Designed miniproteins, single chains, continued (3). Designs and how they scored, part 107

Each design is a single chain, and the fold is of that chain. pLDDT is the mean over its residues in the fold that is shown.

## One batch from the design tools (miniprotein)

Design m11946
Fold by ESMFold2-Fast:
Structure m11946 (fold): chain A 83 residues (1-83)
Amino acid sequence: MSDVEHWKSAADRFAALTRGLSREELLAALEQFLAALVDRGALSPATAERLLAEARELAKVLSTEETLARFRELLVAALEAAA
Protein backbone atom coordinates (compact mmCIF):
# COMPACT_ATOMS: atom_id res chain seq x y z
CA MET A 1 0.00 0.00 0.00
CA SER A 2 1.30 3.48 -0.82
CA ASP A 3 1.60 6.00 2.04
CA VAL A 4 -1.24 8.03 0.50
CA GLU A 5 -3.56 4.98 0.31
CA HIS A 6 -2.62 4.06 3.90
CA TRP A 7 -3.60 7.53 5.18
CA LYS A 8 -6.79 7.60 3.08
CA SER A 9 -7.75 4.34 4.84
CA ALA A 10 -6.89 5.93 8.21
CA ALA A 11 -9.07 8.97 7.34
CA ASP A 12 -12.01 6.63 6.58
CA ARG A 13 -11.54 4.91 9.97
CA PHE A 14 -11.37 8.33 11.65
CA ALA A 15 -14.67 9.31 9.99
CA ALA A 16 -16.33 6.12 11.32
CA LEU A 17 -14.94 6.67 14.86
CA THR A 18 -16.06 10.33 14.99
CA ARG A 19 -19.68 9.53 14.00
CA GLY A 20 -22.08 11.24 16.41
CA LEU A 21 -19.49 13.52 18.03
CA SER A 22 -20.32 17.13 18.91
CA ARG A 23 -18.61 19.95 16.97
CA GLU A 24 -16.11 20.54 19.81
CA GLU A 25 -15.36 16.80 20.16
CA LEU A 26 -14.90 16.48 16.38
CA LEU A 27 -12.44 19.41 16.26
CA ALA A 28 -10.47 17.97 19.23
CA ALA A 29 -10.37 14.55 17.51
CA LEU A 30 -9.24 16.18 14.22
CA GLU A 31 -6.41 17.99 16.06
CA GLN A 32 -5.24 14.68 17.60
CA PHE A 33 -5.51 12.86 14.24
CA LEU A 34 -3.49 15.56 12.43
CA ALA A 35 -0.85 15.47 15.21
CA ALA A 36 -0.57 11.68 14.68
CA LEU A 37 -0.12 12.22 10.91
CA VAL A 38 2.69 14.72 11.58
CA ASP A 39 4.34 12.31 14.05
CA ARG A 40 4.24 9.52 11.41
CA GLY A 41 5.69 11.86 8.74
CA ALA A 42 2.57 11.76 6.54
CA LEU A 43 2.04 15.56 6.78
CA SER A 44 4.25 18.55 7.60
CA PRO A 45 3.38 20.49 10.78
CA ALA A 46 2.54 23.53 8.60
CA THR A 47 0.09 21.51 6.45
CA ALA A 48 -1.55 20.00 9.57
CA GLU A 49 -1.93 23.51 11.10
CA ARG A 50 -3.57 24.81 7.89
CA LEU A 51 -5.94 21.81 7.68
CA LEU A 52 -6.98 22.26 11.34
CA ALA A 53 -7.56 26.01 10.81
CA GLU A 54 -9.66 25.23 7.70
CA ALA A 55 -11.69 22.60 9.62
CA ARG A 56 -12.41 25.18 12.36
CA GLU A 57 -13.66 27.68 9.75
CA LEU A 58 -15.83 24.99 8.08
CA ALA A 59 -17.28 24.05 11.49
CA LYS A 60 -18.60 27.63 11.88
CA VAL A 61 -20.85 27.36 8.78
CA LEU A 62 -21.39 23.61 8.16
CA SER A 63 -22.96 20.76 10.14
CA THR A 64 -20.64 18.32 11.96
CA GLU A 65 -21.21 15.70 9.23
CA GLU A 66 -20.54 18.21 6.41
CA THR A 67 -17.43 19.50 8.22
CA LEU A 68 -16.09 15.93 8.48
CA ALA A 69 -16.83 15.20 4.78
CA ARG A 70 -15.12 18.43 3.62
CA PHE A 71 -12.17 17.84 5.95
CA ARG A 72 -11.73 14.34 4.48
CA GLU A 73 -11.63 15.82 0.94
CA LEU A 74 -9.03 18.42 2.01
CA LEU A 75 -6.92 15.84 3.88
CA VAL A 76 -6.91 13.46 0.88
CA ALA A 77 -5.90 16.33 -1.45
CA ALA A 78 -3.07 17.35 0.94
CA LEU A 79 -1.82 13.73 1.20
CA GLU A 80 -1.85 13.35 -2.61
CA ALA A 81 -0.01 16.69 -3.01
CA ALA A 82 2.65 15.55 -0.48
CA ALA A 83 3.23 12.26 -2.34
Scores: mean pLDDT 76

Design m11947
Fold by ESMFold2-Fast:
Structure m11947 (fold): chain A 76 residues (1-76)
Amino acid sequence: SLADLAEKQVEEDIKKAKELLKEGKYEEARFILEEALGLVEIVLGIAKIAGDEETVAKAEELIERLERELAEVEAK
């Protein structure tokens, strides 16, 4: 599903961001996380219009996770 593809992409983007943080590449890590957040927010909007409550819930969980990861980058 679109939700499963978004989840897989977010997991990969978080992994890449963590590797960039270990190298001190904070701006690149932020960029990847912000791009992923934007993508998930689009998925959330589409799911809300479609009444797909399962995808809405998954997208909200992914947004919360991305915001948490982004806060870690911004704290550096």
Scores: mean pLDDT 85

Design m11948
Fold by ESMFold2-Fast:
Structure m11948 (fold): chain A 77 residues (1-77)
Amino acid sequence: ATAEEYIAKAEAAEKAGDYLAAGGYYALAARLYRNGENPDLKKAAELYLKAAEMFEKAGLTEVAEALRAVAEKLLAE
């Protein structure tokens, strides 16, 4: 699956109120941007922040905090 396919699934889950699934799909898309042949760290960070927002809405505060920390580290590089 492509990063764009995961973003589309995440947006659909978010609109349905399935924040757990939305967070997971945004995180998968972020990982593809981070770990690709030409890593896009800014795009990965943006998607990790979106995943964190979704997980926080799902009640997973610790996971959200961890993903925000990853995004901050990527933006500092």
Scores: mean pLDDT 86

Design m11949
Fold by ESMFold2-Fast:
Structure m11949 (fold): chain A 83 residues (1-83)
Amino acid sequence: MEEKRKEIIEEMLSELEAALAPLRAALAQDEPPREALIAALEAAAKVAEEGAKKAEAAGDKELAEKLRKAAEEAKRLLEELKA
């Protein structure tokens, strides 16, 4: 289980880093553009949701729960930014 857990986490981190790259580039400027923030949060929510499903399928309920909360937080921030 530990090896599968690490692989899931590594895949998620890789996907999340790719999704957050535009936001990191924007953060190098004075103010990041709202569009980059929205895109990054949408991608982060999807990565967390998929990761949670993979973790649950692997029997790692704790990781799945943490990832669901992360996805929920990202969605909440998205709603705030779109308002």
Scores: mean pLDDT 74

Design m11950
Fold by ESMFold2-Fast:
Structure m11950 (fold): chain A 60 residues (1-60)
Amino acid sequence: MLTEEQARAAAQAIAEHFGKPDLVEEIEKALRDANERSGGDVTQAALDAVREAKKLAEKA
């Protein structure tokens, strides 16, 4: 199960990868929401968060 600290760290890494540090909070929220929906499946939460991060990064 994702902890709050792990969600924040993952969100920062994803935001840095896309060059969008302003998206950290939105990516963290997506990770938490995905973790709740997946019943604590960290892998599924991470995949859903990456998909949402891509959508946010594509908004110019």
Scores: mean pLDDT 70

Design m11951
Fold by ESMFold2-Fast:
Order: sequence, then C-alpha cells, then structure tokens
Structure m11951 (fold): chain A 60 residues (1-60)
Amino acid sequence: MLRVELRVEDVLRGVALALRAIGDNPEIKPRLVGNRLILEGPDTEENRELFERLREEAER
C-alpha cells in the first residue's frame, strides 16, 4: 500500500487536494486530520506520480 502525508494550510486546501486525488484515481482513500491530508492507495506507478504531483502542489 502506498501512503503519503501532506501538510496543508487549511481545510479547504486539504479538501481540494483530496477531491483531485479521488478524481484522478477513485481507489485512493483520503483522510483529513487538522492540517494533514493522508492519502492511501494501491502502490502503482500512476499513484506514485499522482502523490508526487499533489505533494508538490501542497508545498506551493
């Protein structure tokens, strides 16, 4: 299982990133805990690329 934890500035940003993740791959399970977005899903190349893109977006 692939997992990434992203630090987000606020809940709206976290929700936006979660919706983007499940829109691109519905197997992804998002969890928002305060300012942390946790994404879990199958360990595939597509999900590794998606999680890397979302990490970059969260940092900007």
Scores: mean pLDDT 80

Design m11952
Fold by ESMFold2-Fast:
Structure m11952 (fold): chain A 90 residues (1-90)
Amino acid sequence: MTAEELVEKAEKLVEEAREAEKKGDYEKAAELYEEAVKLLEEAGKEKDVSAELAMTYLELAKVLEKAGELEKAEEYRKKAEELLKKYNLK
């Protein structure tokens, strides 16, 4: 897949994750966000996707916290904070 195709697929997974979150299915939302993160990390090897990746990390952390996965939630929150600080995203 091209970097652009990876980003498009990740965006679709983020939308599906938001719908699962609205339903209160935090475990399904976390799985969908985790898949989106993997695609964005792969795309990031060829193209700057730092803004999309940081935002997806924050959403993943939020749903993991609601699912009771507190340690994983903290890990992804820290990843997002590091990315935002390093790249001065607005």
Scores: mean pLDDT 83

Design m11953
Fold by ESMFold2-Fast:
Parts: C-alpha cells; structure tokens; sequence
Structure m11953 (fold): chain A 80 residues (1-80)
C-alpha cells in the first residue's frame, strides 16, 4: 500500500540526514543512493515512487535545507 512507501521515504530521509550531520560526504553520498533507488521505484511504480520521494524530500529538507535541495535535484533528473 502507498503508506508503506511514505514510511520508507521518511525512514531513509531520517537516516540520510543523521549521516550528513556526522559526515557531510557520507551523507551526500547516501542521499544520492537513496534518491537513485526512489527514482528506480518511480520507473516501476510511479505512484509509489512519488509518495516515497515526496516523504523523503520533506524529511531531509526539514533537517537540512541544502541537503533537501540536493535530493530534489536528483529526483527531478530521475523523472526526466
């Protein structure tokens, strides 16, 4: 169900933001990987991928606006 994908995005967002606070390079790399995986999900199931991506961006942006902008950019590229 769509709620599971929202939860996935929220959990990944929290993990990535925490990593970024501890190590900026590792956090950025984790953000790229997570966004890439969500992009693959969008190709297989666009509705699920969008739900996960929106939840992910929201959580990351709340923790760090710069990291949130990076996540948005990567997901926009995946949509193209």
Amino acid sequence: MIEEYIKLGEEWGKQVAKLYEEDEEKGKEATKRAAGQIGLLMKEDPEAGKAAGEAFIKVVNEKNKELGELAKKILEEAEA
Scores: mean pLDDT 82

Design m11954
Fold by ESMFold2-Fast:
Structure m11954 (fold): chain A 66 residues (1-66)
Amino acid sequence: MEKKREEMKKKAKELIDKGVSPVEIARTLAEEFGISLEEARKIVNEVIKEKYPVFYKILKDAEKSA
């Protein structure tokens, strides 16, 4: 298992607790961990689903509209 993924999820969780937007968190993860923005978005979505199920539903609905 890649320790890097758990570290990214922990960082995303901390930033969400501080009120940072999901878009800013995804950019921060992509820059700090050298991953694609797409991978960062997936990690942010997983953390939001766990902490804020309502926000996860909004994001999922937005993807269907695009």
Scores: mean pLDDT 73

Design m11955
Fold by ESMFold2-Fast:
Structure m11955 (fold): chain A 59 residues (1-59)
Amino acid sequence: MAEKLAEAQKIADLVTPLVRERIAREGVRAGEGVPAYGNGKTLEEMQARVEKARAELAA
């Protein structure tokens, strides 16, 4: 069962650098709406938050 948590952590860690890059480019606005890591214990919820962050980064 630890694998599920490990996957969620990997996804959360993946979002961090992408969000930082967006913040650097757009300023504080880019960080708006960043999901809280560890809040979603399900990989599905973590993936949904990652998708949202990626979409915002692509904006």
Scores: mean pLDDT 56

Design m11956
Fold by ESMFold2-Fast:
Structure m11956 (fold): chain A 74 residues (1-74)
Amino acid sequence: SAEDYYNKGLEYASQKKYEEALEAFLKALELDPTFEKARTHLLVLIKELEELGKTELAKKARERLDEILAKHAA
């Protein structure tokens, strides 16, 4: 479920497994684009990656998030 992927994302993020955390949060949003908790935590993680200098990883995550949201915009 979307919630299962969200919980995996939180676990990976706590372990500083950033790429795995991003994939988990993005998968949660692919399954439920209205999942506000997953969106919020993904945005927090993207900002953290930008602050850590992982700019390319953050950019790709932001692009994928924007694509998911655009597909489901009214």
Scores: mean pLDDT 84

Design m11957
Fold by ESMFold2-Fast:
Structure m11957 (fold): chain A 71 residues (1-71)
Amino acid sequence: SERQELRSAYLELEKKRKEGKASEEQIKLLDEIHELERRTVLLVIRGEVSAEEVEAATEEILKLIKKAKEL
């Protein structure tokens, strides 16, 4: 599935960042993904977000991963 492929791409991008092989643009996108994940997790822990809102945040994260993969 596209979602599974994008999750695999995310892990590969994180690995490239740790190895110093990621571009500055890829690093910036990974930082944006981390911030969105952090904010979403906080809202989930607080019980202040619906399943629909979590899915919307997940779709936004997947869009950022796709953009980073295309660089």
Scores: mean pLDDT 82

Design m11958
Fold by ESMFold2-Fast:
Structure m11958 (fold): chain A 74 residues (1-74)
Amino acid sequence: SALAAAIAAQAERLIAGLEALLPSLSPEAQRLARELIEALRELAAAARAGDLEAALALAERADELAKRLGEELR
């Protein structure tokens, strides 16, 4: 579906951006960034599989991890 493709593409763009930043981050920020990357990979896979329930749960987890990463970057 167009929505599933859009979600997967957005997740992949975010992963690429995080991977580019990873070497410049503190060890704790790197840990959070890696957890966020894994959540985004799972989100892309769930979206492609049409698993809306899993995709929503993973999107919520990614949002929580992004907030924690943002706090760590202060």
Scores: mean pLDDT 87

Design m11959
Fold by ESMFold2-Fast:
Structure m11959 (fold): chain A 56 residues (1-56)
Amino acid sequence: GALGLALAMRETGLSAEQVREIVARLREGVSPAALGREFGLSPRVVSGIARAVEEL
């Protein structure tokens, strides 16, 4: 939700659109490792973003 989106933006420095793109691509089956390479994030952080946005 909105709270998880705001938290992810603060932790990563990414825009709301970039965070939404990460979540959308994870749902489509793109690996956290591939997204981590594209956005300069660890795979663990990418997975954490999706969880935060979906749960908060």
Scores: mean pLDDT 80

Design m11961
Fold by ESMFold2-Fast:
Structure m11961 (fold): chain A 58 residues (1-58)
Amino acid sequence: MLVVALKDVHTASPFTVAVKKGDILEVLEEVDDDWVKVRSLSTGEVGIVGKSNLKPAP
């Protein structure tokens, strides 16, 4: 499933991935109600992102 970032997220956490508004990401799995594991299509990086920062891609 593809999702798009709603805003820039900057993080230095080893478990999270930094995203920019408009980035397209592939959802790999749901970690819990607040977090999903994603892969960035622009960078190939894998990590978790808060669900509130994402929406389904058109």
Scores: mean pLDDT 76

Design m11962
Fold by ESMFold2-Fast:
Structure m11962 (fold): chain A 60 residues (1-60)
Amino acid sequence: MEIDITGRTNLEIARELAKHADLFPPEAAELLREAGKAKDDVTAGELIVRAGEAVERARA
């Protein structure tokens, strides 16, 4: 393939993170599970960002 965007999609990242959601704080875990259920790349990306913010809040 000249260009393969499959491994670069937020949906693929979200599904991977959703498998390990139990390793994150509860707020982030819920957001990652929602991201794994997302129907489009934009929604998955938004939920991943929010999960990251939840992790930072839990650390602070």
Scores: mean pLDDT 74

Design m11963
Fold by ESMFold2-Fast:
Structure m11963 (fold): chain A 60 residues (1-60)
Amino acid sequence: SMAEKRAEVERLIAEAERAAAEGDLETALQLYARADKLAHEIGDEATVQRVRALALELLA
């Protein structure tokens, strides 16, 4: 369902933030990329923008 896909996006973001907090930048970026792809597939443009901003901050 769309609700399950939205929950999966939020789970991926939470896992990416934990990886980033632990200094695992490679894993964090991979998880953000997965969240970006899934959010785009479900048409959640606001979440796509949020994920891209989080990934950009991580790369700065």
Scores: mean pLDDT 88

Design m11964
Fold by ESMFold2-Fast:
Structure m11964 (fold): chain A 59 residues (1-59)
Amino acid sequence: MSVEELLREELRLLREVATTTDPERRAQLGARLSEVGRQLRALLPNISAEEYKALLASL
């Protein structure tokens, strides 16, 4: 997946977590968020928190 695709997936998952009350579903979404975050970190190992927020805002 491209960086843009991973960022869109992260935003989608964050919205689902915010609206989900089922603890099992929240755990599944959390695991997927961790995997997406791991892939993003591998592609952007030296990105600052400010640069990361700017990328999310550009979507």
Scores: mean pLDDT 78

Design m11966
Fold by ESMFold2-Fast:
Structure m11966 (fold): chain A 68 residues (1-68)
Amino acid sequence: RPIHTREQIDALAAKLAELSDEERRALLLDLGFTEVQAEELLKLDPRLIAHAILVSKNLTAEELLARL
């Protein structure tokens, strides 16, 4: 039951938006997504990317933010 606040998702989305497409791809691969999954996620808005990472990897917002 990880409850993510709107503020946490907005902070993650802002950090992801600061990254280049190459840096975002590298992060997604490091988190264990496949190249195909990373390419599909890169097509999404940063907020949706953050949400997808947290759900798919069972990470807390704090854990993901620490990797950014």
Scores: mean pLDDT 79

Design m11967
Fold by ESMFold2-Fast:
Structure m11967 (fold): chain A 59 residues (1-59)
Amino acid sequence: LKAEADELREKAKELEAQAKKLEQQSKATGDKKLFLEAQILDGIAALLYGMANFLYRKS
């Protein structure tokens, strides 16, 4: 369970990095769709962090 939680946290970090890059690209190009995609990825990352914390606490 702890190893699985660590993997989820690592994936969440990767998604956050991708979201931040998309947000910067959106600001540079004015593409609102890229901004929305960044927000969605941030949301998924937050859910993965929540799942990792849940698994770690339950183990």
Scores: mean pLDDT 80

Design m11968
Fold by ESMFold2-Fast:
Structure m11968 (fold): chain A 64 residues (1-64)
Amino acid sequence: SALIEELREMIEKGASGEELLEFLKSQGLTLEQLRELFREVRTTDPALAAALHDVIELLEEELK
């Protein structure tokens, strides 16, 4: 997935959770889609899963 490759590149370059969230918002991803992606990568890519967890928490806080 081109999206997963871009996210990994951003994480490797030290992107913040806020920067990752803005990128994912620009791609039109919803909170539900982010949770699905987290479940999908949780077993195969722990670093990406950890970054997505932080993004999900930021978005949940923003929606309050």
Scores: mean pLDDT 84

Design m11969
Fold by ESMFold2-Fast:
Structure m11969 (fold): chain A 82 residues (1-82)
Amino acid sequence: MNFTVTKVDDTTFIITNSVTGKKITIDLSKESPVEIAIKLKEELGATIDDIVTALKKIVELSKKSGLADIAKELEKFIKKLE
């Protein structure tokens, strides 16, 4: 995977393209799963597989933070992409 996911706080993540060094900030309190996927595609050039992998990592980190409802919404969106 050419992307790394870094947790900043419970709702904020930085996703970095490890090949280009380009990064984006994602805020789960402000952005829907669709908006996050569009941002990954348009700003980082992410493929569908890259988006799925990054979102799965965000789900894992969100569950550890107690954000079960946000994690469940992301999981439903991931299932639609697969």
Scores: mean pLDDT 81

Design m11970
Fold by ESMFold2-Fast:
Structure m11970 (fold): chain A 79 residues (1-79)
Amino acid sequence: SMKEEADKLYEEGVKAYRAGNYTEAAELFQKASDLYEKLGDYRKAARAYGLAMHAAIQSGDLEKAKEFAEKAQKYLEKL
């Protein structure tokens, strides 16, 4: 299901982040967040983009970090 795919991408993102693979982690969290948005789970979508932001900061991609922060904030405003 789409929920199972989103949860899997989120867990893969956490694993990548813990391994120091920040660029991969950001991509996985972004994909998970997009699926959570399609499911209407704005809380999980916000959390995933928040983690993508942290991964982008760790990789030095401050422009993507800002983009992810803005998306996380938009999802939190829907709660």
Scores: mean pLDDT 88

Design m11971
Fold by ESMFold2-Fast:
Structure m11971 (fold): chain A 82 residues (1-82)
Amino acid sequence: SAAAEAEEAAELAARGGGDPSSAHLATGGAIRGVGAGLDAEPEEHPAVAEALRRGAERARELGGDVTARALDAAADGAAAGA
């Protein structure tokens, strides 16, 4: 499901955000999270938004502020689409 995909992508982004050697994982995860929000069916938008929001909170805990901002923007977009 789009929500599950967004959750996995957000977790990958969050984990990659704290270390330069894994920056590509942070970028890839953030891009996948944004894509999941854009491609979600209307009925999935609330669940996708919540998954992305949780990922953004996790990214902030790990020090990935840029990744967190990208995931928050994606979550806002998904929520607005609902």
Scores: mean pLDDT 69

Design m11972
Fold by ESMFold2-Fast:
Structure m11972 (fold): chain A 72 residues (1-72)
Amino acid sequence: SKEELQKAIEELRKLAEELRKRAEELEKKYKELVEKNAPEEEIKKAKLEAEIEEGLAGIALGVAKTIEKKLK
């Protein structure tokens, strides 16, 4: 039903926001590691983790927007 799809949109948008906040925290960690000249492996791992969470946030938001457009 339309109500069930609206709930799915809300849940996906909330998930996207949570993933985006995690990505921002990981990006901050990455920048701190660079500033402190941490081991290259740690810097690369932190950057990759931030990029993965940002990518997942984008996917969740994209799905929510697609469902929203289909309901209109």
Scores: mean pLDDT 87

Design m11973
Fold by ESMFold2-Fast:
Structure m11973 (fold): chain A 64 residues (1-64)
Amino acid sequence: MSADFWYKEGNSALKDGEYDKAIAAYKKAIELKPDYAEAWNGLGDAYFEKGQYDEAIAAYKQAL
């Protein structure tokens, strides 16, 4: 699977409120493409929705 595929899977899971599934999918996108800013931002959003604010901040910093 491509990084873009996993990023889209993460977006679908995030929209469905499946935050753990979104986190796993965004992490797979980042493993394939570490400079994938949109995937890092999505990972931050998923962590934020779970109330994992320290992890969200760390992910958002990687998107910059």
Scores: mean pLDDT 87

Design m11974
Fold by ESMFold2-Fast:
Structure m11974 (fold): chain A 75 residues (1-75)
Amino acid sequence: DAALRARLPVLIAQLDDPDPAVRRAAAEELSRLARQHPEVVRAVPGVRDALERALGDPDPWTRYYAREALLALDA
């Protein structure tokens, strides 16, 4: 829907936030959305590149959620 499409670019930008809590929350939400709405998430430009960068995040939970999101998009 329109609200989901508007939220996705914000979450992608939050993966690069200086606050690790913001990055973790964004990765967790993107993981959930990628499982529930994979076609919608897959269609957003830059989502794969942002998630691939998040795989290198110092926070292990951010890395975990980024991996789960990418797996959901590639299923």
Scores: mean pLDDT 86

Design m11975
Fold by ESMFold2-Fast:
Structure m11975 (fold): chain A 72 residues (1-72)
Amino acid sequence: DKIEKATEEAYKRLKDIVEKYGRLPSIEELEKLAEELSEQFNLSMEDARLAVKLALSKLMTEIAKQSLKEYR
């Protein structure tokens, strides 16, 4: 529900950082994103951090998948 929507928003923002800067987000950027999601979706900081963690996991999986495709 709210966590799922926050996770999709987090995924888009994390992907934007990777695409623009060619690097993984810093811990500081992840924490700032969690704070912004907590405010935007009226989530606890615990739930906002969970949404960021789920989004980062999804992004890392897609990066790994793309790397395997390029190996071929």
Scores: mean pLDDT 80

Design m11976
Fold by ESMFold2-Fast:
Structure m11976 (fold): chain A 59 residues (1-59)
Amino acid sequence: MQKLVDEYEKKAKDAIKHLSRKEVMDLLDKLRKKALEEIDDPELRKRFLDFIAELEGAI
């Protein structure tokens, strides 16, 4: 589980640096939905969702 969370966080951070705001927002929304479905550990899932929400708020 931790490895999946780390991978998703890297994708989100990379997207912010290389994609347009619209593309970043779309990717972050998709990653959030995947996390809700694929991350079984509720603590890791919450941390990742909080991270995505903070990034969305910053963009």
Scores: mean pLDDT 76

Design m11978
Fold by ESMFold2-Fast:
Structure m11978 (fold): chain A 69 residues (1-69)
Amino acid sequence: SALPDVEVDEKTKEEAKKKLEEAKKKLIEAGDEEAIAQLEAMSEEEKKKYLEDVAKALAAKKAAEEAEA
């Protein structure tokens, strides 16, 4: 499998999707039309990279929290 050294589990991927939806809601609530337009204009590749980056960040955060415990 062509997965990175830091393995992102399915739960973390689902959390990343939820974070994207929450980010959209917050932008709508804040009335940031430019940021909303940017998110809507994101290509499929950009959305995929965004989700991967969020998933990696969540995985790294969980690893750091586990190390601190």
Scores: mean pLDDT 68

Design m11979
Fold by ESMFold2-Fast:
Structure m11979 (fold): chain A 70 residues (1-70)
Amino acid sequence: SPLKEEALRILDEMLEKYPDNEDIKSLKRAFEKATTDEELKTILYSAAQLARDLGDEEFAKKLEEIIEKL
């Protein structure tokens, strides 16, 4: 899915910015294994909340935009 590939790219960009963040690594791993749109949305919502906790509103907005399209 193009949306899944775009979301993975955003998660990779988050991991490049925060390379030691185990929560981002865990969420990316879970996202790669997810098979349903509901699972993908749940993981991306968690990633958006994590981005906000890290002070990265821009990543949160990008992830939320993908959630709305799934």
Scores: mean pLDDT 86

Design m11980
Fold by ESMFold2-Fast:
Structure m11980 (fold): chain A 95 residues (1-95)
Amino acid sequence: MEERRREVRELIEEYRKENKELAKELVENEEKAEEIAERAREKAEEIERKARELAEKGEVEPEEYLELLIEAGVNYIIAGVAKAIARRKKEEAER
């Protein structure tokens, strides 16, 4: 039983699920876009830090490391889109 590999795969799956939920929350709740942008940015930084930690310990395969970085990248994309929505909403409210 490769417990460490299972734990890393479960972590990747958890991040993927959370990313889908965050993207859905953004689409359904544009008024919270500024908050979602910050949460997504913090999550991206957390995933990058975790991926680096696991890589430094030799506890992650190259493919798993890439998958973690992809999930961090998805969070940066969500943050960018959310910031654009928040800026638009703020400008509309001031006009």
Scores: mean pLDDT 84

Design m11981
Fold by ESMFold2-Fast:
Structure m11981 (fold): chain A 66 residues (1-66)
Amino acid sequence: SLGEEIRKLVEELKEALKKNDKEKALEIAQRLDRLGTLAVIQGDEESAALASEATKEVKEKFPELQ
């Protein structure tokens, strides 16, 4: 499901952030941004919020990727 994919990517993002892997974090954030937009369109507010929060954290930690 969309929610399962988003949760999986959020966990992968947390690991990338712990390792300070900017390239991996950016890749995952871009995927989450796309899936989060789809979740908004489908009315899945919980999954959309998870994707939005994760993407925001990446941009705050790596301003150069904004």
Scores: mean pLDDT 81

Design m11982
Fold by ESMFold2-Fast:
Structure m11982 (fold): chain A 65 residues (1-65)
Amino acid sequence: MEVVERAEKESREIALKYGLSEEEAEEIGEFAGRAARVALRAGADPETALRAAITNGEWEAKKRA
């Protein structure tokens, strides 16, 4: 749960750094949070799930920038 919130927050901040709007940054955060939840459901530990989610969020932010 805390991992999902951290993935959302950190990915949102990364998106804002790339110059995306607050609304787009929120979408990127939600995307990263979903990725973290999927990883946790698949049996990943919290640290692995967080790293994977942030990596996916940053990739998505870069594609939109």
Scores: mean pLDDT 83

Design m11983
Fold by ESMFold2-Fast:
Structure m11983 (fold): chain A 96 residues (1-96)
Amino acid sequence: NPMEKIAELFAKYFGVDKQKLYESRNEPDPAKSSELASEILSKHLDTVSETDEQKAQSYVFRLYLTNELPTQADLEAFEKAGLEALKEVATELLNA
């Protein structure tokens, strides 16, 4: 499941407890669910992408926030640009 893999990588990169992500997603009140998700994400909004690894982390952050999956076009673009960490992450998610 690519979305589950995105959540796992997000938790790994940003030190977010996987349990807190599950609580946010399983909150029956949509307003509270949105508030919990926003609180988790707000702690990482100011993260600047300076290194290839940080760019990969920002990519995972964007996919998680927008509920999007990586595309083959993303993978091809990262490969052509020589962005190894982004290529590895996109490959892992596309094969999940």
Scores: mean pLDDT 68

